# Designed miniproteins, single chains, part 100

Each design is a single chain, and the fold is of that chain. pLDDT is the mean over its residues in the fold that is shown.

## One batch from the design tools (miniprotein)

Design m3460
Fold by ESMFold2-Fast:
Structure m3460 (fold): chain A 94 residues (1-94)
Amino acid sequence: SYLEKLLDRFKAALDKYIASGGKDEAAKQEFLNAANRLILAIRYEAKVDPELAEKYLQRFKEILDEYSKKAPELKDFMERLKEAAEQAYKIAKS
C-alpha cells in the first residue's frame, strides 16, 4: 500500500540519519521530508479510513519510541514528530 511504502521510506531515511550520528544534513532533510509525507498521508487517510490511519499512526509512534531509545539525543525531536502526527490525525478525524 501507499502508506506501507511511506513507512518503509521513513524508516530507511531515519536509519541513514542516525547512522551519520545526526551529522549528515542531506540525510536529515530526507528524513524530515519522509516524516512530513507520512504524517500528511495519515491525515488524509483518517478522512476515508480512520481505522487504517490509526494503525499507521500507532506504527509510526512505535518507530519513534524505538529510535528515541536508540538515539536519546533525538528524543525531544521524536516527541515533537509524534505530537504532530497525533494532532494531524485528531484534526482530520474531527
Scores: mean pLDDT 83

Design m3461
Fold by ESMFold2-Fast:
Structure m3461 (fold): chain A 73 residues (1-73)
Amino acid sequence: SPAQEGADAMAHALESGTGGPGAKEVRATGVANGDEQATITAHAKSNRTGVEGSGTVTISGEEAAGQARAYGK
């Protein structure tokens, strides 16, 4: 679905370099709930040993579909 494609694209964008300055490793997963919403879950590990965090953001399916852009791998 367009919402799932958008969720996947946003997850790939997060993994590819949107973890922010000092993030050593970023992992992200996008899941669409039909066409109504998409949930993006990200885990970031800092360049500083022992510092890591996780976050989740939920957006509309329309918004996710509009963000369906892959920045590569």
Scores: mean pLDDT 58

Design m3462
Fold by ESMFold2-Fast:
Structure m3462 (fold): chain A 87 residues (1-87)
Amino acid sequence: MEELLEKFKYVARVIADTLERLGEPEEAERVREMIEKVTSGEDALKAADELIKMLERLKEKHPERKESFDQAIETVKKLKAELEKAL
């Protein structure tokens, strides 16, 4: 579980950094706050769900970056599935 939690936090930080570069600093900060609250697999599952919802909304706002958002969403979905198996 610890390795999977660290993998989730790493992916979420990369997403936050990307959002900041795309001109979404407030959304990037929301992701960073989300990471700080993750101390368990259950926290990570909740965070993954919220992150997927956020990325889906931002994909509609940034259609020119659709492929990047689709890739990020699929990465988080795969991590969510691994977290569910580990719980």
Scores: mean pLDDT 84

Design m3463
Fold by ESMFold2-Fast:
Structure m3463 (fold): chain A 68 residues (1-68)
Amino acid sequence: EEEALRRLKERLAAIPGIGDDTANRIVELVAERGYDSAIRLLQRAAEASEGETKEAYLQAAEVIREAA
């Protein structure tokens, strides 16, 4: 469980535009509210964003979906 969340954080932090701090917050959301809630929040954030930031959030949602 803790090891899976650590690997998820590393994958998220590797996405251009996410970084370590944002990856930590996303992993905390997954731990507290589950994968589905984190995916929905990232999709909403992507819809409210544009350009490279939108692409980063969509990539993050995909990484979480693959981990679930």
Scores: mean pLDDT 81

Design m3464
Fold by ESMFold2-Fast:
Structure m3464 (fold): chain A 86 residues (1-86)
Amino acid sequence: GPTPDELKAGDLFIRAVGMARGGAPIDEVKEVLKEAIRYGVKAGIPKETLEAGIYTAMGLAKLQSGDSKKAEEAKKELLKYLDELL
């Protein structure tokens, strides 16, 4: 079955997507995604899967907030954070 780290990563990604859909501040969604990425990397989740999670949550945050620049900057920061952990 899934490891505790895999379950934690999955829960955090679901939470980040829910927050983004609910109109939470982009910075708050970004912080939850950073935690999801840390657990995901530790669990050995593929880079492509983690990137898909980032794109989904930040795409939703962009749509909900209307702040395309802030969402794009947060997405780039998260992708860089993922690369630095690999």
Scores: mean pLDDT 89

Design m3465
Fold by ESMFold2-Fast:
Structure m3465 (fold): chain A 100 residues (1-100)
Amino acid sequence: SKDDIIAQLDKLAARVAAATAEAQALLAKSTDPAVQAELQNALTYLAQLQADIDNLKKDVEAGKVSDKDANRQLTILGARLLAVQGELFLAQRQMDKLQS
């Protein structure tokens, strides 16, 4: 349903916000330029992902997209978040190695 899709988009937006906070925290403590560049790229990607979530939510609320197409887009947005979470994990691992 439309309400179920909106609820899933809101949960995804909350997860993007959490990943953004994590990326900002990692950037604040990073001293390696390569790690800083990776985290800056992750923040740019997360900002774009949030904009795409907001746009899909508006289209769903306005009835401009079918439930099938909205669910397809939601799946893609979720996969994009998983990709950036992988980049944050890699950045944390690089920082841990530099502290050794």
Scores: mean pLDDT 90

Design m3466
Fold by ESMFold2-Fast:
Structure m3466 (fold): chain A 82 residues (1-82)
Amino acid sequence: KKEILELLDKAIEAAEAGKLEEAAEHALEAGKLVLENHPDVRKAIAIALILVGAAIDARILKNREEAIRDIKVAKELVEEYL
């Protein structure tokens, strides 16, 4: 859980700094750890999908505001359900 939260914080910091590729990398790493550590938790799948969406917003759409919003939502879900 702590490692996932650290990656999500790094993703937010990178996105706020305009480093959208780094933000996408950290978001995808967090999503991978969520699925690897919580494979039987339905909420883990939802969190991973939100983080994939955040990576698309950052890397493909270059929508920094939406990427930050999605990562923050994923962080809240990690804190509540994992």
Scores: mean pLDDT 80

Design m3467
Fold by ESMFold2-Fast:
Structure m3467 (fold): chain A 70 residues (1-70)
Amino acid sequence: SIADDIIAGFRLYLEGLVADGASPEEIREESERVLKQIERHMKEKGVPQEEIEKVLEELEKMIAEAIAKA
């Protein structure tokens, strides 16, 4: 699904930031920019609002986990 693809891609993106030695602040700033793009993309693809909210909640948890590893 679009949601599964987004979550998988975002995980790889966050892993790349951590591997490159990004600071917690850099991870937060870059991730927030990408989250806004993802939300817009999901709305454009007609994903239901409740699914968008669940995906964004999952992505926020992933950001917190990445920051904890940085």
Scores: mean pLDDT 85

Design m3468
Fold by ESMFold2-Fast:
Structure m3468 (fold): chain A 85 residues (1-85)
Amino acid sequence: DAEIRELTERLLALAKALADAVGPSIGDLSLDQLVEAAGRALGPHAAQALYYGQLAMDYKQAGDDEKAAEYLELARRHVALAEAA
């Protein structure tokens, strides 16, 4: 699915920007700490995009495809807002 690939590339770009802002210790942070760091470094929409992206993955792994799709849509919206800021 081209739309999912494009969203994944955009989420990876935000994750790369966060890694650049936070530095090498980024791998040691929990999800909550990553979201907080993203909010400080990249703004609230980048933080929400990363959070909803992780929730979408978690729900997909749990077999809840409906919630996974819902959170993926939220991640896409917040990625667009983060990129516009």
Scores: mean pLDDT 78

Design m3469
Fold by ESMFold2-Fast:
Structure m3469 (fold): chain A 69 residues (1-69)
Amino acid sequence: MSGEEAARKGFEAVEEAERLIREGGSKEEIAKKVDEAGKYAVQALAKGEIERGLEVARRAREVAKRAGL
């Protein structure tokens, strides 16, 4: 997987987690998407997509905070 693909998938996981919060999804479902976003952020960073990887990680943390994780 490329760093660009990892960053893209990370953003998709964050957006899905944000959607789950808006629609009243469970903390377990939200946590799963936050974990996915974190894993993709690490992969993006490891592949040199530093700015996008950090942004995925930042947004994942904000989602976790809003969900009370």
Scores: mean pLDDT 86

Design m3470
Fold by ESMFold2-Fast:
Structure m3470 (fold): chain A 91 residues (1-91)
Amino acid sequence: MSAEEALREAIRAIEKNDYAKAAEYLQAAIDEAGPNEALQQAAKLAREMAEKGSASDKQKAEIFRKIAEAARELGFEEIAEEAERLAEEYE
């Protein structure tokens, strides 16, 4: 799985409230792209959400902002724009 595909699947998983899968896809993105602070922060948030079995709107906004930051750094503009829009919807 490419980092780009992994980020798309992570966004879908979060929207489906499947935070365990979101954490797995964010880890896959880290494994493919190499160490990235925004990705590591997003993966940590997804694991926290998975442990709770739920996420607040604030937590969803935060994880989408981190995904958008990572996507921009990796050159995935379409994913960055989608994640930024989702962050605004929850904030």
Scores: mean pLDDT 87

Design m3471
Fold by ESMFold2-Fast:
Structure m3471 (fold): chain A 88 residues (1-88)
Amino acid sequence: MEEVIKLVDEAEKLLEKGDIAGAIELLNKAVQLLEDNKIEPDEELKERLLEAITKLGLEKAKENGLEVTEEQAIEGARSALEGSGIKV
């Protein structure tokens, strides 16, 4: 659990620096650790994962010249987490 939180913290910092690829790698590792260890994150960690993936989706959309709403990005982030077995 603590390692997952650290990965999310580092991913958030990479997003602030504009390192989208690095943030993706760390978020994927965090989600994979939860899935591999069959750990269900608490509400706080779920919220942090949802927020980080939402920001990532918005940044990738901007890089591709696409304009998406925050609501659309949140929906995409929820779908991605649910696909990994995490209910948000």
Scores: mean pLDDT 78

Design m3472
Fold by ESMFold2-Fast:
Structure m3472 (fold): chain A 122 residues (1-122)
Amino acid sequence: SLPKTIEELIEVIKKVTAEALELAKEGRLDEAREVLRRFWDEYGPLFMQFLLEAIRRGDVQTIQDLVDPILEVLKLLASPEEYARLQAAYQALIDAVRRGDVERAEEALREFVTLLNQVLSG
């Protein structure tokens, strides 16, 4: 069943990313990608809804709670060049939110999601 609150979604993210991290540490990179892909297919729309709401509120803590665990897994799954671009897009997102620049934050989020989909498709 889908999470009803952002706190429930954060708990799902922590569980899914812990599983993906364990698989990746064992060298089971394709299985770790599959775990994140299934999460993204099932929870992606809800994740994006809560993330956009947090951006519009300037809620940096909620953005970090949603994205940081995923970024930790992506560090193991992505190439160094892909990961550097993911980090740059995420940092641009956080910096824009801190400035109250919602338009720039949404642009940085679109770049981050595009890069995420590329890593999960490899």
Scores: mean pLDDT 89

Design m3473
Fold by ESMFold2-Fast:
Structure m3473 (fold): chain A 77 residues (1-77)
Amino acid sequence: SLLDAVQTLIDQLELLDSPTVTVPKVVAEAAKLALEGKPEEAVEYFKKNRKSSSNETVTVDKEELLAGLRIMAEYLK
């Protein structure tokens, strides 16, 4: 499910001993939308773009990314 995909990302990122993480741009943009108070838009963006063949990655703050992903996971419950 989409919730399982988001939860897997959270679990993987929580194992990283680093203040920053490099993730697909789609993941970072979705988390940013959730942090901006737009969890529905974040989830829809992730759903539409997660199967994209884009290889673009970005380096972001781990705790901010996790906060956004946790908002998305809560919305999907």
Scores: mean pLDDT 83

Design m3474
Fold by ESMFold2-Fast:
Structure m3474 (fold): chain A 68 residues (1-68)
Amino acid sequence: MAEEIVKLVEKDKSMSVIDAALEVKGITKRSDILHLIGLVIRAGISGKDVKERAEQIAKLIEEDEELK
């Protein structure tokens, strides 16, 4: 998952790490999208370190019962 997020961001640099994570996991429901965004904001995940942010976001999704 984290490697797939990194590959998407590197292939399409217009895509954010969050957008890439949503695409890789197939999260399409508005409630699930907002839930992930809330988790990322609360965890303080931000910035241009794509690999580190992708790994942190992947872990949040894999550990969340609603998103995994």
Scores: mean pLDDT 74

Design m3475
Fold by ESMFold2-Fast:
Structure m3475 (fold): chain A 80 residues (1-80)
Amino acid sequence: SAAELAALQARALALVAETIAELHALVDAGRVSDAQYGEFMSRLGELLARSQAAVDAGDVDGLRESIRELEDLLAEVRSV
């Protein structure tokens, strides 16, 4: 449904924002190298692009899959 797609899009955007905020905090604390930061940002950008493509296609299942990958990425960032 359109409501389900909108809710999942909001979740994906929230995960992106949380991941960026946590990466910036790690940079400020000196806890990540430039190479690690670049790798995480590259992976985040790819997942954001895939989430946007799923939204544009109305692909609820594809959006759920990219959200799982965003949650996994956030967990990896938090484990640094």
Scores: mean pLDDT 90

Design m3476
Fold by ESMFold2-Fast:
Structure m3476 (fold): chain A 96 residues (1-96)
Amino acid sequence: SKLVEDLVNLMEFIARMQGVELDEAQREAVRKVAEALVKKFPDESLARFIGALVAGEQAADGRIDDMLPAALEAAESTIESFEKRLEEQRKLLELK
C-alpha cells in the first residue's frame, strides 16, 4: 500500500532528522506501526500522520517497543482534539 510506504518513509525521515539511521529490525517495526495506523484509522489522514510522527520520535530514542502504543494513542488524541476544536467553533457561531 502506498499509504503504508508513505508512513514508513515519514518515520524514517523523523528518525534521520534526529541523527538516527534505523537498522533492518527497526525498519520492520516501523512498517508494522504504519500498517496498524492504516488499518485502525483508514479515513483519518491527520491522525495517521501525527501517529507516525510520534512513532518516528520513539524510534529515534531507541524505544522500539513503545512505538505502536505511542502512535495509536497520539492518533486517538488527535481525533479527540479535532472534535473539541470543532465544538468550540460551533459555540462561537451560536453566540452570533
Scores: mean pLDDT 82

Design m3477
Fold by ESMFold2-Fast:
Structure m3477 (fold): chain A 65 residues (1-65)
Amino acid sequence: VLPFPVTDDTPVRELLPAVAEVPELKDLTVGELRELDPEEVAELLMEKLNVSREVAEALVEQLRA
């Protein structure tokens, strides 16, 4: 649980610290992430974080909520 509200300017790394190790996502904001194809973001998370497709899709849904 974050101590502050999530806005479009919130860095994705603050919601998912593991993203700090993903060069393509570490500097993205939540607003920028919402403009990306959720399928492409899920595939990137699977590749870089070594998570299953189901987990990656759930993470994308949470980050875009």
Scores: mean pLDDT 73

Design m3478
Fold by ESMFold2-Fast:
Structure m3478 (fold): chain A 56 residues (1-56)
Amino acid sequence: SKVLEEIKKIFEGLKESHVNQDWESQEEQSRKLGEIRRKAGDSSLSVPEMAKVLEE
């Protein structure tokens, strides 16, 4: 799933920016995750459920 791969990349970016104390990068990655959740239309969905809803 393209959506699932995108979410994984965001989590990897969040982890890396946290280790490096790069709060600006953390904010950008958090924004991207928020956009994905907004697109799914239900913020209570788990990551696999969001990927299913957004599957092309």
Scores: mean pLDDT 70

Design m3479
Fold by ESMFold2-Fast:
Structure m3479 (fold): chain A 135 residues (1-135)
Amino acid sequence: MEEILKLFEKSSKWFPDPLEAFIYAITEYLTGKSPVEAFTNTPVGDEPSDELGRIGIWSLSPETAKALGLSTNLAEIISNPDRVKARILEAAGLDPANVAADLRDLERALRLARLFIDDEEKAEEVARAFVEWLR
């Protein structure tokens, strides 16, 4: 839990948007690599951005991208950041006008974490840490 909180604090210095800060923190937590390092070493195309097979800066698995109705093509994901963000918000049940307040609710934070983390115990740990960080 303490390690995850430190990653959210680090991410928030680079990304003032809570959703972006969350996605970047979980990328580093799950891969051990900074999101900047993962992104800059990722070729443009259908190739995954990290060793978990995630697509680009948004760290979406091909399965999650398909479930959200998004392309699995990395270039299309990179070219449509607003669409990717909107689909993530909709799937997590978050209000685009009030993301920070909505993410203080554990159920919504857990719903968001489950889009990126298949392991339920890890998803719950990350969601709880994120709610605590936003307090």
Scores: mean pLDDT 66

Design m3480
Fold by ESMFold2-Fast:
Structure m3480 (fold): chain A 62 residues (1-62)
Amino acid sequence: SMEELEEAIKNGDKETLEKLLKELYEEQFAGFRNAGFDEETAEKLAEMIVETTLEIVKKRVS
């Protein structure tokens, strides 16, 4: 969740942050693949969501 990402950043818990971002990526990738996007498109879309989510969380913590 967004709250778990915020907590990991606030605590400097890099291992938990990396785990949560990987889980978010995998969930979004699977979602786009299930929606009918090809692998290359699903990868790009999932990466964009992870990057956008991380930037939003950083702004909320900072």
Scores: mean pLDDT 86

Design m3481
Fold by ESMFold2-Fast:
Structure m3481 (fold): chain A 67 residues (1-67)
Amino acid sequence: ENEEKNKKYWPELEEERMEYINKVAKKKGLPEIKSEEDLKKFLMEIYKISEEGFEKTLEALEKAKSL
């Protein structure tokens, strides 16, 4: 129902997310995450999802936060 929200879900959490995810990425041997594009690749690797799956994952996170 919210198509545009899939573009940038973490503007407020970007710095905190980048720091946390970078620690996880280093443990996994993945490249450092500095942008939303890197974050998308990280989530695709962790959940083994396609680009379409990434958008669905963001929607699921939005619902969880609304609970």
Scores: mean pLDDT 60

Design m3482
Fold by ESMFold2-Fast:
Structure m3482 (fold): chain A 90 residues (1-90)
Amino acid sequence: SMEELREELKKMLDEAIKRATELEKRAFADPSTPSSLRQEIIFILSETTLLYTLLAKFGDQLSEEELKRLKERVEQIMKEIEKIEKILKE
């Protein structure tokens, strides 16, 4: 249902924000971390926060197709987070 999709998206965005925040803390604690990587993490946090706000304010106004497109974007963001997590662990 559309309600289940909205709940799934909220959980995905909460997880993305949590993981991106942890990456921010790790990247800024290490002075050897490239500025470009720190900026990328900030951009990810900004976008995920914006998407969460849009879902919270307009989630009930979004069509099923729009919610599916939002899910695809969040999945792309999660893949970017996973790549950065690998870089910072290695």
Scores: mean pLDDT 87

Design m3483
Fold by ESMFold2-Fast:
Structure m3483 (fold): chain A 68 residues (1-68)
Amino acid sequence: MPSLEEQVEGALKLLDAVIRVAESRGDAATAARLRELKAQLEANRDDREAVEAVLGEAGRVIEEMLAR
C-alpha cells in the first residue's frame, strides 16, 4: 500500500497532467475545478480523510471529462 505522502505526490502529478489536458481542450471550468482540488490536496496533505475525499471528487471530475 502506498503511504499517504506517496498517494498525495502521485495525485498532484496526475492532477497537473489532467489540468493540462482540460486546458488544451478549452475546458476552462474543468481546469478550474481541478486546480481547486489540487489546492485542497496541498492544504490538507497530512489529513488522510481529507485527502481521500479530494481524491474521490477528483476521480469523479476526471471521469466526467473523459466521458465527453
Scores: mean pLDDT 82

Design m3484
Fold by ESMFold2-Fast:
Structure m3484 (fold): chain A 59 residues (1-59)
Amino acid sequence: DDIKQKTKDLLSKKFDASDQQIDDSVNDAVNFISGFGMPITIDRVYPVAKTFLDIDMRG
C-alpha cells in the first residue's frame, strides 16, 4: 500500500540496491511489525526495512 511504496522510494534514494531487494526488505519489515500487532507507519517500517536491506546487501 501507500506506506510500502513511500518506504521503497526512500530506500531507493539512499541505497543502490535492486528493486527486488528493496521490495523484499519492505515486505519483511511490514510483516515483522504487523506480527507484533504494532501500527504500520513509515517511521516504524523504514528503520526495520533498512536493517533487512543492509543484511541482504552484505550477503
Scores: mean pLDDT 80

Design m3485
Fold by ESMFold2-Fast:
Structure m3485 (fold): chain A 78 residues (1-78)
Amino acid sequence: SAAEERARRLREAVAAGDDEALRELLPTVSSEEDLRAIAEGLREVPAEQRAALAEFILSTLPADLREAARRIFAEVLG
């Protein structure tokens, strides 16, 4: 489905640290499913890089989603 393909693109872009893909995709994020895909991608990132990438993602996400993103990231990354 389009939702599954979107979740896959988000997860893979985050896991790869693909700045160009993230700048394209992150402004279009609108759902908790998208945020969970992002968090799953962050889990695949080395711990040393994860904090900086998470900050970039939070700054690029729509402002209305940033609190939900912080909550979901805390839940998934533990």
Scores: mean pLDDT 85

Design m3486
Fold by ESMFold2-Fast:
Structure m3486 (fold): chain A 58 residues (1-58)
Amino acid sequence: DLEEEARRLLEQGYSVTEVAGHLLIRGASPEAVRRALLALGYSRSTVTRAIREVLAAL
């Protein structure tokens, strides 16, 4: 479950951008990563920026 994976990484002190990067590198779709981070209470703007930053760096 991507939501549980994201939550565990955030609990370990990783940033939203770092968590988005981890999930995307592991083959999760941008749509799935967006849904997981939104479900955890992050804003649409924060999630969109994090995903775009990671995809630009890949």
Scores: mean pLDDT 85

Design m3487
Fold by ESMFold2-Fast:
Structure m3487 (fold): chain A 71 residues (1-71)
Amino acid sequence: SVIDKAIEAVRNRDAEGFLVLGQLKDQPLLTELLLAIAQGRREEARRLLASLPPDVLSPEQRARLEELIAE
């Protein structure tokens, strides 16, 4: 999915992966979260993750994002 590709791009620090964020137009909080993680803004990333609707992320996607924030 587009979300899975965006998460992997942030995890791998893939510059081309930031273009995938444009496909998340309907998920502005998720886009802000991914940018906060990429920029090392851990506190803001935790706040944004808490603000996401529970149906936006699968349990696997949430676990990946929590791991990235923790590092």
Scores: mean pLDDT 72

Design m3488
Fold by ESMFold2-Fast:
Structure m3488 (fold): chain A 74 residues (1-74)
Amino acid sequence: SEELKEEIVKEAVEVFREALEKGESHMEALRKAVLKAMNLMVERGIHDRAVRSEVIHRIMLEMGGKELPVPPPP
């Protein structure tokens, strides 16, 4: 559902911010955020590849638009 996607994005972005607050690099923070999102999708039974791609895209957009640790390739 849309609400579930938004919740996963929000949780991943929070992990990113917490890692930065702890003094971790932007690269490490990004890795942790993506891993959190992947784990949440598996935990909640999200198997649709299109939905998973959309969630990752939203996370990258939210972080990359404000802080660019790793921009997605063209």
Scores: mean pLDDT 74

Design m3489
Fold by ESMFold2-Fast:
Structure m3489 (fold): chain A 67 residues (1-67)
Amino acid sequence: SAMEEAIERAKERALAGALALVEAGVPVDAALQMARHELSELPISEEQRERAFAEVEAAVREALRRA
């Protein structure tokens, strides 16, 4: 659906943005708060927003573990 595509695009942007902030020297928790803010603009339920954020947080932590 268009909403599922919008959620996936927002997650991709949030992940890329968080990783760019960490690369620039921003603490991980602050970068994740910026990612949370980006997902807050989606017209979805709080439960869907928390699931999307959990997936972004896991992806950020996995990417940093591999670096």
Scores: mean pLDDT 86

Design m3490
Fold by ESMFold2-Fast:
Formats: C-alpha cells, sequence, structure tokens
Structure m3490 (fold): chain A 81 residues (1-81)
C-alpha cells in the first residue's frame, strides 16, 4: 500500500470508531448494570471483533482495522471500569 492509502484507511477507521463508540459505550454500561462487568467485557470484546470485520469489509487495511478495533475495545472498557 502507498502511504496515502494507509492515511486514508486510518482516517476512515477513526471516523467509523467515533460514530460507533457512543452507542457501544451506552450498551456496555447497560449490560454492566443489568448483568455485571464480566458480561459487559464479553460484549465489548465481541463488538470490537465485529468492528474489525466491518472495517476490513469496507476495504480498510487489516493491520489498521485491528489497531482501531483494539483502541475501540480499550476506550469502551475505560468507560465501564
Amino acid sequence: MTPEQLEEDRKKAEEEKEKILPPLVEEALEIAKTKGIEAAKKYIKEAAEQFKKLLINQGVDEEIAEETAKELEEEILKAVE
């Protein structure tokens, strides 16, 4: 890949993360309140894996998709812990 394509992929991944993060945080907090923190952590991990797959399906580089999904997981975990 060219550096320009990698920069576009990073920007696209970050924009998708910013859009999905608020509703995922709200759902994770609700799961933590109703089913406990361990259930919320499981949901967060599954959501991050699905987000990585979504980014790859949209043509984002697999490494960038993995890094952005990991950042999403960490940000949601920080919000619920």
Scores: mean pLDDT 83

Design m3491
Fold by ESMFold2-Fast:
Structure m3491 (fold): chain A 98 residues (1-98)
Amino acid sequence: SKVSPLRLEAEIQVALARMALSLGDFELALKQLEEAIRKAEELLRRGDGESAARIAQEVAEIGKKVAELAKKQGDEETAKRAEQLAKEAEELAERARK
């Protein structure tokens, strides 16, 4: 259970996405979530399915919150982008859990 640099970077990006969301910065939140999911896919390619699944689950959860808040603000474009990212993250989490 050594923390790889890739896993640490993904965890930092998830934390940054949560902070951006708390500040209402949906663009920054989505950018950080997109980077985190790319790192989760790389973790899965390297055989770290457990870390990939956990990061992907957190991305899906935050993405759903971004989508909900964007819809409440009438930002349909941001909401759709966030919903698509959350769906991709859920699918990655499923693939990572063999």
Scores: mean pLDDT 88

Design m3492
Fold by ESMFold2-Fast:
Structure m3492 (fold): chain A 81 residues (1-81)
Amino acid sequence: DELQKLIKEATELFNKLLEKLENAKTEKDKEEALELLKKYNEVLKKIRELKGSPITDEEFEKVDKLLEEAIEKDLEEKIKK
């Protein structure tokens, strides 16, 4: 089942992202967290395409951009301590 495989992949990426966010100390950790976020959002897009989400791809892209900006800002502050 492609949907179940994508849900598992999204869950694994989300858990890795949370772990990186909690333990981020360097610019490399920030870059890795942002890369995980991008992969997570790509998997979510595939899940939406399969399930027919009431939220449009454009609306999710706006949310994804805001989340990316928020995470980038939070990680920058954490790295600065």
Scores: mean pLDDT 73

Design m3493
Fold by ESMFold2-Fast:
Structure m3493 (fold): chain A 68 residues (1-68)
Amino acid sequence: NLKETLLAVAKALSEQPLSYSLLHDIAVKNGVDPATLYDIYKEIVLENPSDQTNKGLAEKLKKKAEEL
């Protein structure tokens, strides 16, 4: 479930440094393609160059999940 996967990434960002392996594990656990999750995360980062704080990115991931 992509929505649950994005929420899991947002939670991880508030608790630990994000890594490719962490994104991969979250994607696999939720039945999402790791490449798809990585592309979504990368796009959110690129769209928000002025706010790259973990809190700001987590809030944007949560908002995107709620739009699904």
Scores: mean pLDDT 74

Design m3494
Fold by ESMFold2-Fast:
Structure m3494 (fold): chain A 89 residues (1-89)
Amino acid sequence: SEIFEELKKVFEELYNKIKKAKTDEQRRKAIMEGVKKAVEIISKLPEEKRDELLATISEFVRRLAQAKTDDEIKKIYEEFIKKVEEILK
């Protein structure tokens, strides 16, 4: 799926920025920029898939905000990408 590959690139960039972030402000900025790019891409999808993806992204952001370790962030990211792939097929 072209849309899946575009979203995967956005979230891979976000994951790498979070790993390199030295402050909470840098982490928040990376998340906000990533979400903005993802929403623009998702706007191209049918309504049913848009709603499920937006809900999935909201949960991903919530889990990232609560994560305290690099291992937790990696697990959250990997589970999220797998869920996005399942929705988009």
Scores: mean pLDDT 85

